# Ledger of designs, part 55: designed miniproteins, single chains

Each design is a single chain, and the fold is of that chain. pLDDT is the mean over its residues in the fold that is shown.

## One batch from the design tools (miniprotein)

Design m1897
Fold by ESMFold2-Fast:
Structure m1897 (fold): chain A 113 residues (1-113)
Amino acid sequence: MPSEIEKVVEETVERLMKILEEAIEKIKENPEKKEEILEEAKEQVRELARETVKRLFELGASAEEVREAADRVVLKLLEEGEKKKLSDEERNFLLSLLQAFQDAVDEAIKEHE
């Protein structure tokens, strides 16, 4: 059976993909607001990262296990992006969100240690 940590990883992947898909749709409707929409999506991803780190520590995960879980989230999202055949622009958007996610994870782990 998947561990409680793996369940958090899968839920985080699904939630981050939803943030990406909603942001892509908003940009299609309002291309002039692309920068604002991207910044809002990055803030949603940073909050998701902090929530994910907190949940993993509450499950008794070590800092190393939290970092490994975050790496699995990133890898799974890159795989999902390839499967969905994102455009170059949409892929660059995903990469920006993944950078925001990784930065927020590192910050949250440092604050806990």
Scores: mean pLDDT 86

Design m1898
Fold by ESMFold2-Fast:
Structure m1898 (fold): chain A 104 residues (1-104)
Amino acid sequence: DDIRRVLLHAAAELGLDVEALSKLSVSEQARAVAIEIVLRNIDKSVREQVEAARDLVRRAARAVGAEHLFPEVFRLVMREMLRILRSRLSPEERRELEREIESL
């Protein structure tokens, strides 16, 4: 599964336990990646956290030879980031990010 390969490559770049994550669902892998991105960028704006996620997923997709899956994998990670960041987002910021996810 190329989606899993992209997520696991992103997880490896973040220093996460790839062997443990490989046993989890795609949603759980995306959630682990999203949590780590937020934690590493906790002192940054939500927009900067989103850009960090975009850059990481794009690099991972390229490294795996599955750049065509960037929109799908980034959408998965962004949905998990929105769930984590829900309490920190204004209604306007939330709607903007939801539109970005849909337009991928």
Scores: mean pLDDT 87

Design m1899
Fold by ESMFold2-Fast:
Structure m1899 (fold): chain A 85 residues (1-85)
Amino acid sequence: MDEAQALLDQMMAAAEAGDRDTAIRLLDQLERLAREYISSLPLSPEERRRLIERLTRGTQVMKEALASGKASAREALEAGLKALL
């Protein structure tokens, strides 16, 4: 939990600074931690698959928005987070 929180804080700081490369790298690390966390949960195979698909879609939206440079890094991350909801 502490590691994920630290990475999230660093990712948001990088996004606010406009450092897209760092934000994308940290997002990739957060995605890996989230996948490991989901795998540790006592979920049915169907629930686990749905959460992983949702996570993959959200992170892909964030990465594409960050890479495009059309939105601020912060706006890109907020859009991706909304896609996860």
Scores: mean pLDDT 75

Design m1900
Fold by ESMFold2-Fast:
Order: sequence, then C-alpha cells, then structure tokens
Structure m1900 (fold): chain A 116 residues (1-116)
Amino acid sequence: SLEEFKKLLIEAGLSEEDIERMIKRGFSQEQMLESVARLLAARISLAANAPELIEPLEQLFLEAIREALRRGVSVPEILRRLIEIEREALDLIAAGASAEEVFQHVAELLRRFVRE
C-alpha cells in the first residue's frame, strides 16, 4: 500500500517533509527509490570514511534497482532489501571492515538480490 511504502521511505531515512516535497514535484515511486539509493550510498560511504565510494555505490544501487524493476520486483520489496543491505554494510563498518570490503559486500548482496 502507499502507507506501507511511506513507512519504508521514513525507515530508509527520508523525512515526511522530504516525501511530501517529492510527491508535490511529481516523483514516481521509482524516482523515490533512486533518491533512497543516493542517500544510502552517501551514508555508507561517509560511515566508512570513504567519500570516493559515493559515486560507485550510487551506480551499484541504481543498476540493481533498474534490474529488479525489470524483473517485476515490487517497489516496496526493493526498498526493504535496500534498507537491509545498508544495515549489513553499517554493521561491517562498525566491525572495522575496510572501505573495499564494504564495497565488495554491498556489490555481492545486490548481485544476489537481482538474481533471486
């Protein structure tokens, strides 16, 4: 439902004000997913003290979103999986993983998601 999607956007770190702004500007749910992908890429990269990963992670997330949508995965299901991937990446960073290890782990999780 739209309400469940909104709850997931908030869980992903968008404010209600961000969501209302996107709706007012005519964002599709796919465009909202792309905004989440960029936010997650930035948060993971900065937590890893590796701002150089922002663009590569954005590309990985956006490519995975496009492939999942092409395969008919629902927007809320994609969003739930992105939230889970961020949690795993942040857990690795907290455990002392290198930026390269975090990048490779995120890439592997996204690869598995789009194949399953």
Scores: mean pLDDT 87

Design m1901
Fold by ESMFold2-Fast:
Structure m1901 (fold): chain A 63 residues (1-63)
Amino acid sequence: MELARLYVLLGIKEAEELGLTEVAEEVRRLLDEDPDSPENIARAVELLAKAGVVNAESFRQAL
């Protein structure tokens, strides 16, 4: 779960750099609501991947 949290934080930064502010805000909201929820982490990763955040794909391959 620690790696998944770091992965999501890196994805938020990437989304912000790409100008995907709505996706970044939604993902931050999920983490703020319940940072230890595996369901919220899974939703966050899905949202980032669906938005085309390259970091999500790269991290999946690196693990």
Scores: mean pLDDT 69

Design m1902
Fold by ESMFold2-Fast:
Structure m1902 (fold): chain A 74 residues (1-74)
Amino acid sequence: GEEERRRRRHEETLDRTRQELARAMDDWAERTGNPELAQRQLDAVTAALDRSRERRLSPDELAQDLIRAVTKAS
């Protein structure tokens, strides 16, 4: 139903975001030579995405949570 379609779309968005962030962080780590910081930021973002799945955040709420997670991990 409608709720199931909402859950699936949310999960797809989280998985896609995780994959794109992982690629971006790998590229950033190679360019800056700071893989430890990149890994900490990736871990923080992954944790935020997992929390978002539980809380069912809107795209805007997810974006703000991700920004906070990355800032805290830096």
Scores: mean pLDDT 70

Design m1903
Fold by ESMFold2-Fast:
Structure m1903 (fold): chain A 58 residues (1-58)
Amino acid sequence: SDEELEKKLKEALEKEGIEYSESLFNVAKAFVDNIGFPEELAVKIAVGIAKVDQSIAA
C-alpha cells in the first residue's frame, strides 16, 4: 500500500540522515507500480538516489 511504502521510505531515509521528499516517494512508487519491484527494493533504490543527490548538492 502507499501508506506502508511511505512509512518504509521515511524509516530508511531517517536511518541514513536524509530528509524525506514527495519526489523520493514518487520514485519508489514508480518502481513498485510501473516496474513491479518489491517495496523493499524500491525503497533501497530511492535511498540510493537520495544519497547521490545529497553528495552532488553538498
Scores: mean pLDDT 79

Design m1904
Fold by ESMFold2-Fast:
Structure m1904 (fold): chain A 74 residues (1-74)
Amino acid sequence: SMRDELIERMKEELKKLLENISKLSEEELEQRFLEIYMRYVDEATAANDQETIEEIVELSKEFAKEAKKKLEEL
């Protein structure tokens, strides 16, 4: 489905961002995350899919939690 494809694409981009976290400043990390977030919210809004927007928000919360843990380990 369009929802499953969109969510999987976002997961892949967030995974790649997390893998590069040690190579980025906090400002660069925040900027790249925001660009991903805004792009996927825009796509879900264009599709008029409220459930997908909810999943995007949840993925964003998970990413923030994982990024915080990784940064604390540096």
Scores: mean pLDDT 83

Design m1905
Fold by ESMFold2-Fast:
Structure m1905 (fold): chain A 67 residues (1-67)
Amino acid sequence: SVEEMRKRIEKAVEEARKQGLTVDEIEALANKIIADYVREHPDLTLEEVFELARYAQELVDKARAEQ
């Protein structure tokens, strides 16, 4: 579900930050997670894809602000 993907993105971003990845690497990781999920779930609506992208961007922006 979209909610489960939001939790997965949040956890991945948090773990990447703890591992010392750069903001660019964190952004690439978040985008890859979404792209892989969209590829595996072609039944996702455009609205669901935008919601996931928006949430990932908010987490990346927060990580960027803390550097």
Scores: mean pLDDT 79

Design m1906
Fold by ESMFold2-Fast:
Structure m1906 (fold): chain A 78 residues (1-78)
Amino acid sequence: GDEILERARRVLATARTLLAMAERGAYVPQEALDALEEEIREIREKAKSLDPENRKEVEKILREAEELLRRTRELVEA
């Protein structure tokens, strides 16, 4: 697969893991949330060079990851 698509899927998997940790009341490091947000930003920038179909797939994955990250931040900052 495309490296950018693989990175996007990895980011989504990480976002799901961090949300599950926060929902259980486990410690979620702020640096992990910040690193994930930076990775999303970098993937989105690189995705501009992809064909339209792959770009749409990456954006869909990144939007899901961003929503999970937002929910995780709300739980951690509560």
Scores: mean pLDDT 86

Design m1907
Fold by ESMFold2-Fast:
Structure m1907 (fold): chain A 89 residues (1-89)
Amino acid sequence: MSQIQKEIDEALLLMEASVGKLATERAKKIDEELAKEYEEKMERYIELKKQYNEVKDTDPELAKQLQEEAEKIKKEIDELDKKLLELKK
């Protein structure tokens, strides 16, 4: 709930979004279909993290659900990243 914590959370989300965008552009050069799936999952992951940051101090039950969904999407992103690395070879 501190204003400083909110600014840190927003800065971290912007950093993750920037990294995701760069990774998506690189993925498009390898496989356009996998890059699209990667982009869609990254957008969902960032949205879940944004919602988590908004509710983590006020609704711990909802925060836990959002964290679990984000972790699930992150695993799917990691699997896509492995497939992209294999194709780059």
Scores: mean pLDDT 78

Design m1908
Fold by ESMFold2-Fast:
Structure m1908 (fold): chain A 89 residues (1-89)
Amino acid sequence: MTRPATPESERLSRFGRLLTRLSKAMREGAPEEELEKIVDEIAKLTGLTPEIVELVRELIREGKTDLALQVLSMASQGKSVEELKQLLK
């Protein structure tokens, strides 16, 4: 039952589901606490740095939903904080 490569594939699949849930929650006007929980789950799953988590929270607070989702997606692909900040120009 244990497969060495399976956790990475499952992690990416779960990440995609969390991004979808976050997008839906933001569009439905969910409380900030709920949005933060989803972001924290994504951060824990993908190992995001605190700086990226703070950047995403800032974008959510500013109502920049699409940018927040894009930052999370790119961060999971190994983009640096500096590269992600360039998207905010």
Scores: mean pLDDT 74

Design m1909
Fold by ESMFold2-Fast:
Structure m1909 (fold): chain A 72 residues (1-72)
Amino acid sequence: AELKPGFKYKVNIKFPEGDAGSYVDSIEAIGGELQAYVFGPSSQITVVFLANDESEANIKALKGEIVSAELV
């Protein structure tokens, strides 16, 4: 899903299992309000944050794949 700047999203992100801890720490650094994360079979995390022009690129730079994005 595409993140539009200025909108608040609940985002489900999938990342490599071995990088789960560093991914969580890094996503908090991009200014998101981390509400929950779930380490499932796909090492998925759900976060809520206000998107900016770089949010999607920053998530992908952290090796995350945006599985879903829902407006809050």
Scores: mean pLDDT 67

Design m1910
Fold by ESMFold2-Fast:
Structure m1910 (fold): chain A 77 residues (1-77)
Amino acid sequence: MLTEEQRELARKILRDAARRLIKEAEKQIKSGSLTLDQLIQQAQMIAGFLGADDLPDDATIAEIEEYLRKAREKLES
């Protein structure tokens, strides 16, 4: 169980990591460099960092893009 100070530090670190991963994943989707499976893995990692609902293993590119957009909006708010 974390102290209040440790929880704040952990949240900041995880949010910064999530922001970087989201930006990178968005660039990779636009470039078409990654396979669908690789994009799903990146989205699942972001979900883990944010404590959000898991993306399905059978997600489409459009669903991954929507997931990343929503995650980004939550981090900017």
Scores: mean pLDDT 74

Design m1911
Fold by ESMFold2-Fast:
Structure m1911 (fold): chain A 81 residues (1-81)
Amino acid sequence: DYTAIGARLLGLSEEEVKALEEKYGGEVRVEASAVDDTSLRLHLLIVRTVDGKVEREVLKELDLDGESTEAYVAQVRAAAA
């Protein structure tokens, strides 16, 4: 699960993820955006639906470079297989 891998890289336990989901009334997600060819930015988000609209709130960000980006991509590929 991409979200579980990203949350652990952001220093969050499974219990802390569940506590955030209960506190904010939504689902924890991790999104990655490219900063450059070797660097990613991870966003820890709460996603919830209010009155038929999807709302997103950024809780934490983490910049990954070179080796950290490669390690993250490898873990994501392993989880997707």
Scores: mean pLDDT 73

Design m1912
Fold by ESMFold2-Fast:
Structure m1912 (fold): chain A 66 residues (1-66)
Amino acid sequence: SLNDAVNAAAQRAAKKLEEEARKYIPGVEGKAVATASGNKVTVTLTLGDFTATYTSDASQLLKNWG
């Protein structure tokens, strides 16, 4: 379903953020969480005390990661 596709794309984006963070900051545990709400997707990356948030429309996420 469209909802499943959006969730899969969001999880891929989160996973890639974790992997890229590990390349640049080895030894620090990074976690990325993706949350979908309506037409918006928010990905939050946490590395130690650092937190970064990325927000995108579901349609843009599918174009980039779907």
Scores: mean pLDDT 72

Design m1913
Fold by ESMFold2-Fast:
Parts: structure tokens; C-alpha cells; sequence
Structure m1913 (fold): chain A 86 residues (1-86)
């Protein structure tokens, strides 16, 4: 459900913010990619504009912890997922 996907996104954001300093680069990238995937799943599930705005804030917080090269990699992944979702 939309609520389950949003709950997973919130839990993932809390995990990343709490543990980012001790996470490997691979783990940070994997979690950032998962956050993007959850956002796309919310859109496909018919989440409200308010729910999508909340999810977008969670995505921004997680992606904001990445280095510039890591952010670029996740952004390319996000563009591919968005294009495939059309």
C-alpha cells in the first residue's frame, strides 16, 4: 500500500541519517537508489500530492548526504527509472 511504501521510505531515511558516517560508499549508493525506487513506487501506487511532497523531502535528505560523484550516479539512475515509468 501507499502507507507501507511511505513507512519504508521514512525508516530508510532515519537509518541513513543515523548511520551515514559509518556506511560504506556502496551501502550509501544502494540506500539512495532504494529511496528513489520507493518514490517511483509511490507515484505508481497513486499517492496524493501531499504524500509525494513528503517523499520528495525524504529523497532530498538522503541524496544530500552523498558526495557529488555519488549524487550524479544516483541522479542518472533516477532519470532512467522515471523514463521507464512513463
Amino acid sequence: SVDDILAEAEALREEVLANAASMSDEEKLAKARRMVELYIELKKAGASEEQLERAERLVREVLGLLSAPQFAEVWEYAKELIEKAK
Scores: mean pLDDT 83

Design m1914
Fold by ESMFold2-Fast:
Structure m1914 (fold): chain A 74 residues (1-74)
Amino acid sequence: NAELAAALLAARPRVSTLTALGPRDEAAFREDPAVFFRELRREHGERAVDTLLAELAGVLPPELLARARELAGQ
């Protein structure tokens, strides 16, 4: 998950849904991206998760995108 967390932080300037994140959310990304996806779904619903994954498809390597989908699909 650390590799995915680093990739999400690096993608932040190119992904609108990540641009507004504060230091607290960045720490959550680095510590446990699965918790981040779970909370995003809980607070904003499936549409927010689907939108984020669609944006990430253009910026993440296939291996990390697959991992993000696994964690989001819990």
Scores: mean pLDDT 72

Design m1915
Fold by ESMFold2-Fast:
Structure m1915 (fold): chain A 71 residues (1-71)
Amino acid sequence: MPSEEEKKEALETVIEDLKELGLTEEIEEFKKLFEEDPLEAVRKLLSKLLGVPEEEVTRELLAAAAEEYAA
């Protein structure tokens, strides 16, 4: 099944958290990158926010997506 919309829902959760933190500029940069490469945009954004390498972000994203999908 197309996971694009499901990924968007997960991304909206991240964007909501960023808004709560007042990181509007981060959201704007993210949206620009998202149009070109959505997965890379998410990895780079979370890597930057969490201060961890992209590989760690990928594992966390997969775990979070799996949890939401299982629910």
Scores: mean pLDDT 64

Design m1916
Fold by ESMFold2-Fast:
Structure m1916 (fold): chain A 65 residues (1-65)
Amino acid sequence: MEKEKKLEEILKEAEALAPSVMRVSVEDGKLVAEAEGIDPEMAALVQAVLRTLAKKKGLVPVLGR
């Protein structure tokens, strides 16, 4: 519901923390994020947020390494 704005802010903060190693895009009904050289804990956080946003928008979450 109104949690969408909080999820967007979390994504912005994640991108600010690792802007050079994370890319997010929407392709053919998929929400794609690429992360390289990110700690497993940070990758898990990004994956959780992506999964939530993708479910909300009817997209398939994909996290690359």
Scores: mean pLDDT 63

Design m1917
Fold by ESMFold2-Fast:
Structure m1917 (fold): chain A 81 residues (1-81)
Amino acid sequence: SASAVEALRIAADWALAELEAWLASEKDPQKAREKAEQMRESAVALLRELGRELGVPEAVVEEIIAEFDRRVEALLAQHEA
């Protein structure tokens, strides 16, 4: 349903905000990045499982995960600068 897709997108946005907040709060850039990569892996696994539980089509779940991954890559690249 549209509400299920919206819930999954909100979960992805919240996970990204959590990663961004962690990256901003950790004074050691390497430790911040290592934790962010771990959080990314956990978030992807949770999004995939939540998508299944909510009955979101697999193609839509993978699209949301791909967008989340691109946004995480952009955040990590900014922290290298």
Scores: mean pLDDT 83

Design m1918
Fold by ESMFold2-Fast:
Structure m1918 (fold): chain A 63 residues (1-63)
Amino acid sequence: MALTPAQATAALAALKALNITNPLVLQILSLKAQGLSNAAIAAQLGISVAAISATNAAVQAYL
């Protein structure tokens, strides 16, 4: 599922408040909150689009 920038911002704030410091997840959510596409985030972080989609789905399920 695609996260909206608002959902990504809310998830990022919640994860930071809980002291969840996985830097890759926080970077993905930060870039998604900026409105970047999954492909742009994958290129910027050097990871697969599938990994970003899986992170988005997991965060969407958490919300």
Scores: mean pLDDT 70

Design m1919
Fold by ESMFold2-Fast:
Structure m1919 (fold): chain A 117 residues (1-117)
Amino acid sequence: SLKERIEEIKELAETGSDEEIREALPFLIEALDHEDPEIRLAAVEALKTIAETTTSFEVLMAMVPPLARATLDEDEEIRLAASEALITILRKAEELGRREEIEARFNAALDAALAEK
């Protein structure tokens, strides 16, 4: 099932390499657009775990646009989880001296998402 595969990727975020995470990332991003809110929530929670465990700035940057869109989700729990993931990404980017790059990516993604609605 989609949910089972998302849970497997979430476990991979804790034990896998950044390369394995990069390969799995497009699947999680696609799952954020799923009609089932349980699938979207599982995908956001997996991305949140990746945000907490990754050391790759490239992975952090790739997660920002889909998470920015998820902050506009109809489900409050999904919006909250996406916001928490983005806060973690901003904190990690600040530690790397690259916070402004994440903020610029977030603002651009949010503007694009709002223009589509």
Scores: mean pLDDT 84

Design m1920
Fold by ESMFold2-Fast:
Structure m1920 (fold): chain A 87 residues (1-87)
Amino acid sequence: SLEDLIAFLRELVRNARNLSREELLARLEEVKEMVGTLPDEELRRELQATIERTMAAMREETDDERFQLLAAIGLQELLERLEEHAA
């Protein structure tokens, strides 16, 4: 559900710095699957594109500080868009 996805993203934002590279990417794959269940087709496509671009950039990044920055930007963008839609 939308509520479950927002809750998952809030937890992920809080704990991202404590996750390994592999764990963080795995969590984003879970987010992508949850987004795939959203009934709004336009929102679903937009968020899927954002996740895929974020994960692709993260996978190519070898610097841990830049990796965390890319994750933080992507997660915050997803969370803000979902909270806007839920309002």
Scores: mean pLDDT 85

Design m1921
Fold by ESMFold2-Fast:
Structure m1921 (fold): chain A 90 residues (1-90)
Amino acid sequence: MVAAMVEELMNLPYEEQLEWLLELMREAGRSEEELEAFREWWEEHKDDPKLWEELIWHAVTQRLMRAAKTEAEREAIAAEVLEKAKEIAA
């Protein structure tokens, strides 16, 4: 679920990935000042693919958790995040 969406996004150009994150932040009620600060942060860190992938994982997780209608869906999302965390720790 999370992993599949992250994979699809990571196959897009970086500019499209950035716009997807910004749209998600707008939907979450973030201000234009926060969006501008994020664009500046992205410009500084766009050369760190690991940090960028972790950020995409975080954003996708938040979106899916927000969209989840059942406890089972939330548990499934949490399980995928835990597995990704184990990969990073190993």
Scores: mean pLDDT 75

Design m1922
Fold by ESMFold2-Fast:
Formats: sequence, C-alpha cells, structure tokens
Structure m1922 (fold): chain A 76 residues (1-76)
Amino acid sequence: MAEEIEENKEEAIERGKAEVEKLAAAVGPQAALEAMEKVIEQDREELEKLDLSERARETIEEILEEVRRAAEEIAA
C-alpha cells in the first residue's frame, strides 16, 4: 500500500514536470513559474480544507514541492 502510493507519487511528479515544460514552451518560463506558484498556493489552501490522512497530505505536499522546483529550474 505505502509502496503503491509512492509509485503513484513518482508518476504524478513526472506528469507535473511535463506539464510545467509544456506551459513554459507555450507562455514562456517566467509566466509558467508565476502560474504554477499560484496553482500550488491554491492547492495548499484546498488541502487545509480536506480531511486527509497525514500520509496523503505529506505525499501531495511533496508532489507540489517537486513541481514548483521544476518550474523554478525552468525559469532559471
């Protein structure tokens, strides 16, 4: 179960990074970073409202952090 969640996390991170690259190609890296930061901020606010387990919350936060980092690296 925990291992299956971890595999799904890796896939989600890869998909997130691919979407950031597509967005950067479409609107430019700086605009993509700004858009991604706003989405991550909104997602974090939604997470606070959800009755999620600690493990699920940590996994989602790790995904969001990796996607944000990818956007930041593309903008650099």
Scores: mean pLDDT 72

Design m1923
Fold by ESMFold2-Fast:
Structure m1923 (fold): chain A 71 residues (1-71)
Amino acid sequence: MAAVDEMLEALAKKGGVSVEEVRERLRRIIEEDLAQIDTQDEEDKELLRELVENPDGFVLAQRKRIAEVRA
């Protein structure tokens, strides 16, 4: 949502590209490079991939996980 959008926009401005271009680049990097790096980091790759493709779902999933750890 807004917070995620602001973060991506800040990265885009720093890199001199559009927000959409940053999203597309991260998505491709995550799928091609991170997926090949280490299978043990599959959860981490999944979280980053979901953040790029479905940031709302990613945030909700993270909140749920944090709530379990908090308890």
Scores: mean pLDDT 62

Design m1924
Fold by ESMFold2-Fast:
Structure m1924 (fold): chain A 71 residues (1-71)
Amino acid sequence: DADYRLALADIERARELLERDPKNPVNVSAAGILVSSASIYADALEKQGKLKEAEEIKKEVEELKKKILEL
């Protein structure tokens, strides 16, 4: 599934950016964009009836959003 794989790639990249240099505002901004992209793919998965995959992506997105807010 392309939407699921793309969402996971965005989440993994966002996590990598936050882990490597969490105090770099450029990396934090880029991670935020990737998290927003993953959220869009989660909405697409929901519309496709892939509720379990969408829920998994949404949980990862919420976790990363909280991590960004804590920076």
Scores: mean pLDDT 81

Design m1925
Fold by ESMFold2-Fast:
Structure m1925 (fold): chain A 72 residues (1-72)
Amino acid sequence: KEKIKKLAKEILELKKNDKPVVVLSAKTSGLPQEEVDKLKKELEEEGIYVVELDSQEEAEKIQEEIEKIIEE
């Protein structure tokens, strides 16, 4: 739970500082890990910060924490 809150805050901080951030998950995207790694590399080459998540539950909880922070 603490890791999720930390990631949500980091993502928001990067966006607030005009740094584009993308969240990827091999499990939630249905893509093989190789394709996820390729997308991550391409996004990072464009100056985009990429956060990789291990599970759909983790991605969902991060999204909920982001929404909660934005609404406050």
Scores: mean pLDDT 67

Design m1926
Fold by ESMFold2-Fast:
Structure m1926 (fold): chain A 76 residues (1-76)
Amino acid sequence: LLSQILAAESIPDPVERYLGLTELVARKALSDPREGDVEVVLPDTPEIRRGMEEFARRYGAELEVRDGEVIVRIRA
């Protein structure tokens, strides 16, 4: 996990980096029921919104967009 996080953080595109980190968090939450529900809050930009819509579809996460924020909730 740590080496995967470091790899994601080394991505020069900030949007791709956020998507990579969010995916790693989602995989951790889904693989460990002790983590419970996980919520990720990101800035509302068109690029992040599109990426998070794809992410929510892939992982069955809840997506909420409000007042400058994109909120992704992953249920255990």
Scores: mean pLDDT 65

Design m1927
Fold by ESMFold2-Fast:
Structure m1927 (fold): chain A 65 residues (1-65)
Amino acid sequence: LSLEEIKEKAKEVLSKYGITDFEVVPIDAKRFAVIIKEKIDGKTLSEIARELREATGLDFYVLQE
């Protein structure tokens, strides 16, 4: 998957939670950080990380700014 495809997958997943303000930062070829700039609870962060891993097969660290 390209970085652009990963960003589109993140946008699809995050939009289900009403999240529009976020950043995707590549850590390496298989690991990515998703930084959410909106207030979100820890349970929602964990669910987003799981959905992104299931959708892409890549590892995601979902963080709140």
Scores: mean pLDDT 81

Design m1928
Fold by ESMFold2-Fast:
Structure m1928 (fold): chain A 91 residues (1-91)
Amino acid sequence: KEELIEKAKKLYEEAKKAYEEGNYEKAIELYKEAIRLYEEAEDYEEAAKVADELVDILQEAEKEVADDLEKSLRLSAELTGAAAWKTAFKS
């Protein structure tokens, strides 16, 4: 799983760079990919940390990100959370 963690670190660094450059769309997608790779590597602590930072960035970039992209991300996250909750509750 070391390869997944290294890839996640690189994506996280690329995401921070894109955010600093004002490319919020790219930054958000890179943050999401980094979180996914950390979770796949079972590095839940780092995944949670990056997810918290993504939430912070979404709030800060609200006016700079296209409304459609932000709505798509929030809707996707809420649908995923609801599905996970329903599965966990049944289990």
Scores: mean pLDDT 67

Design m1929
Fold by ESMFold2-Fast:
Structure m1929 (fold): chain A 87 residues (1-87)
Amino acid sequence: SEEVEKVREADRLLTQAINLLKEGKYDEAIELIQKAIDILRELTPSPYRERAISLLEQAINYIKEGKVDEAIKLIEEARRLLPGLLT
């Protein structure tokens, strides 16, 4: 389904963002996280969707503060919620 493809694309972008953060490429990582948020906003509203978006927005703030390890943890938490958006 189109929603399954969107969830897979969001997960791919978040995985790439984590790798960029580990490389110190913070602006590029933020761009990919923002693209993932935009994709998630196209999905059917749910508590899991709102939580995933909230975690990713907080991760962007942590990156801007230089709290990269905390940002990565929030992105990984958001990724764990993604399968729940399809059930």
Scores: mean pLDDT 89

Design m1930
Fold by ESMFold2-Fast:
Structure m1930 (fold): chain A 98 residues (1-98)
Amino acid sequence: ELAKKIQEVAKEINKEEPGTIEGMIKAIEKAAELIEENLESLPPEAQAEVEELLEAVRELIEEIKEMIKKGEDERKLVSLATAAALLITAAVFIMELA
């Protein structure tokens, strides 16, 4: 059931034509929320690894939001959002293996 919800969010992140930068950020934030809600179901070692990945995702999202306010290049924003999505994918793999 959780795996299904995470898979649905992962499918949205992996769309061939990602929407606006705001849409990508919202998808990543929703994926992070779903992962965080289920951290307690993981073994302590896997929980720590996933928490580190979620912290990195949050830092990237904060940086992207700051860059949007400064009017930074969209290509740079998309690159950072893609990096955050890859970290979410890594967190999902750790949860799947645990």
Scores: mean pLDDT 76

Design m1931
Fold by ESMFold2-Fast:
Structure m1931 (fold): chain A 55 residues (1-55)
Amino acid sequence: APLVVEIRDDAGQARLAAVATRHVERFRQSKDEAGRQAVIDELRTDLAAVAAELA
């Protein structure tokens, strides 16, 4: 895992899981492929931002 060196607390892990869970729900509610692709791109960006904050 690329963040294992910097992430040592459960709060950081829980935060990543919460962000991922919310984007999964948005993805499931998207009705078209363009909307789903936008959610995937948004999830990538948000996860990268959270990872940068935790590193």
Scores: mean pLDDT 68

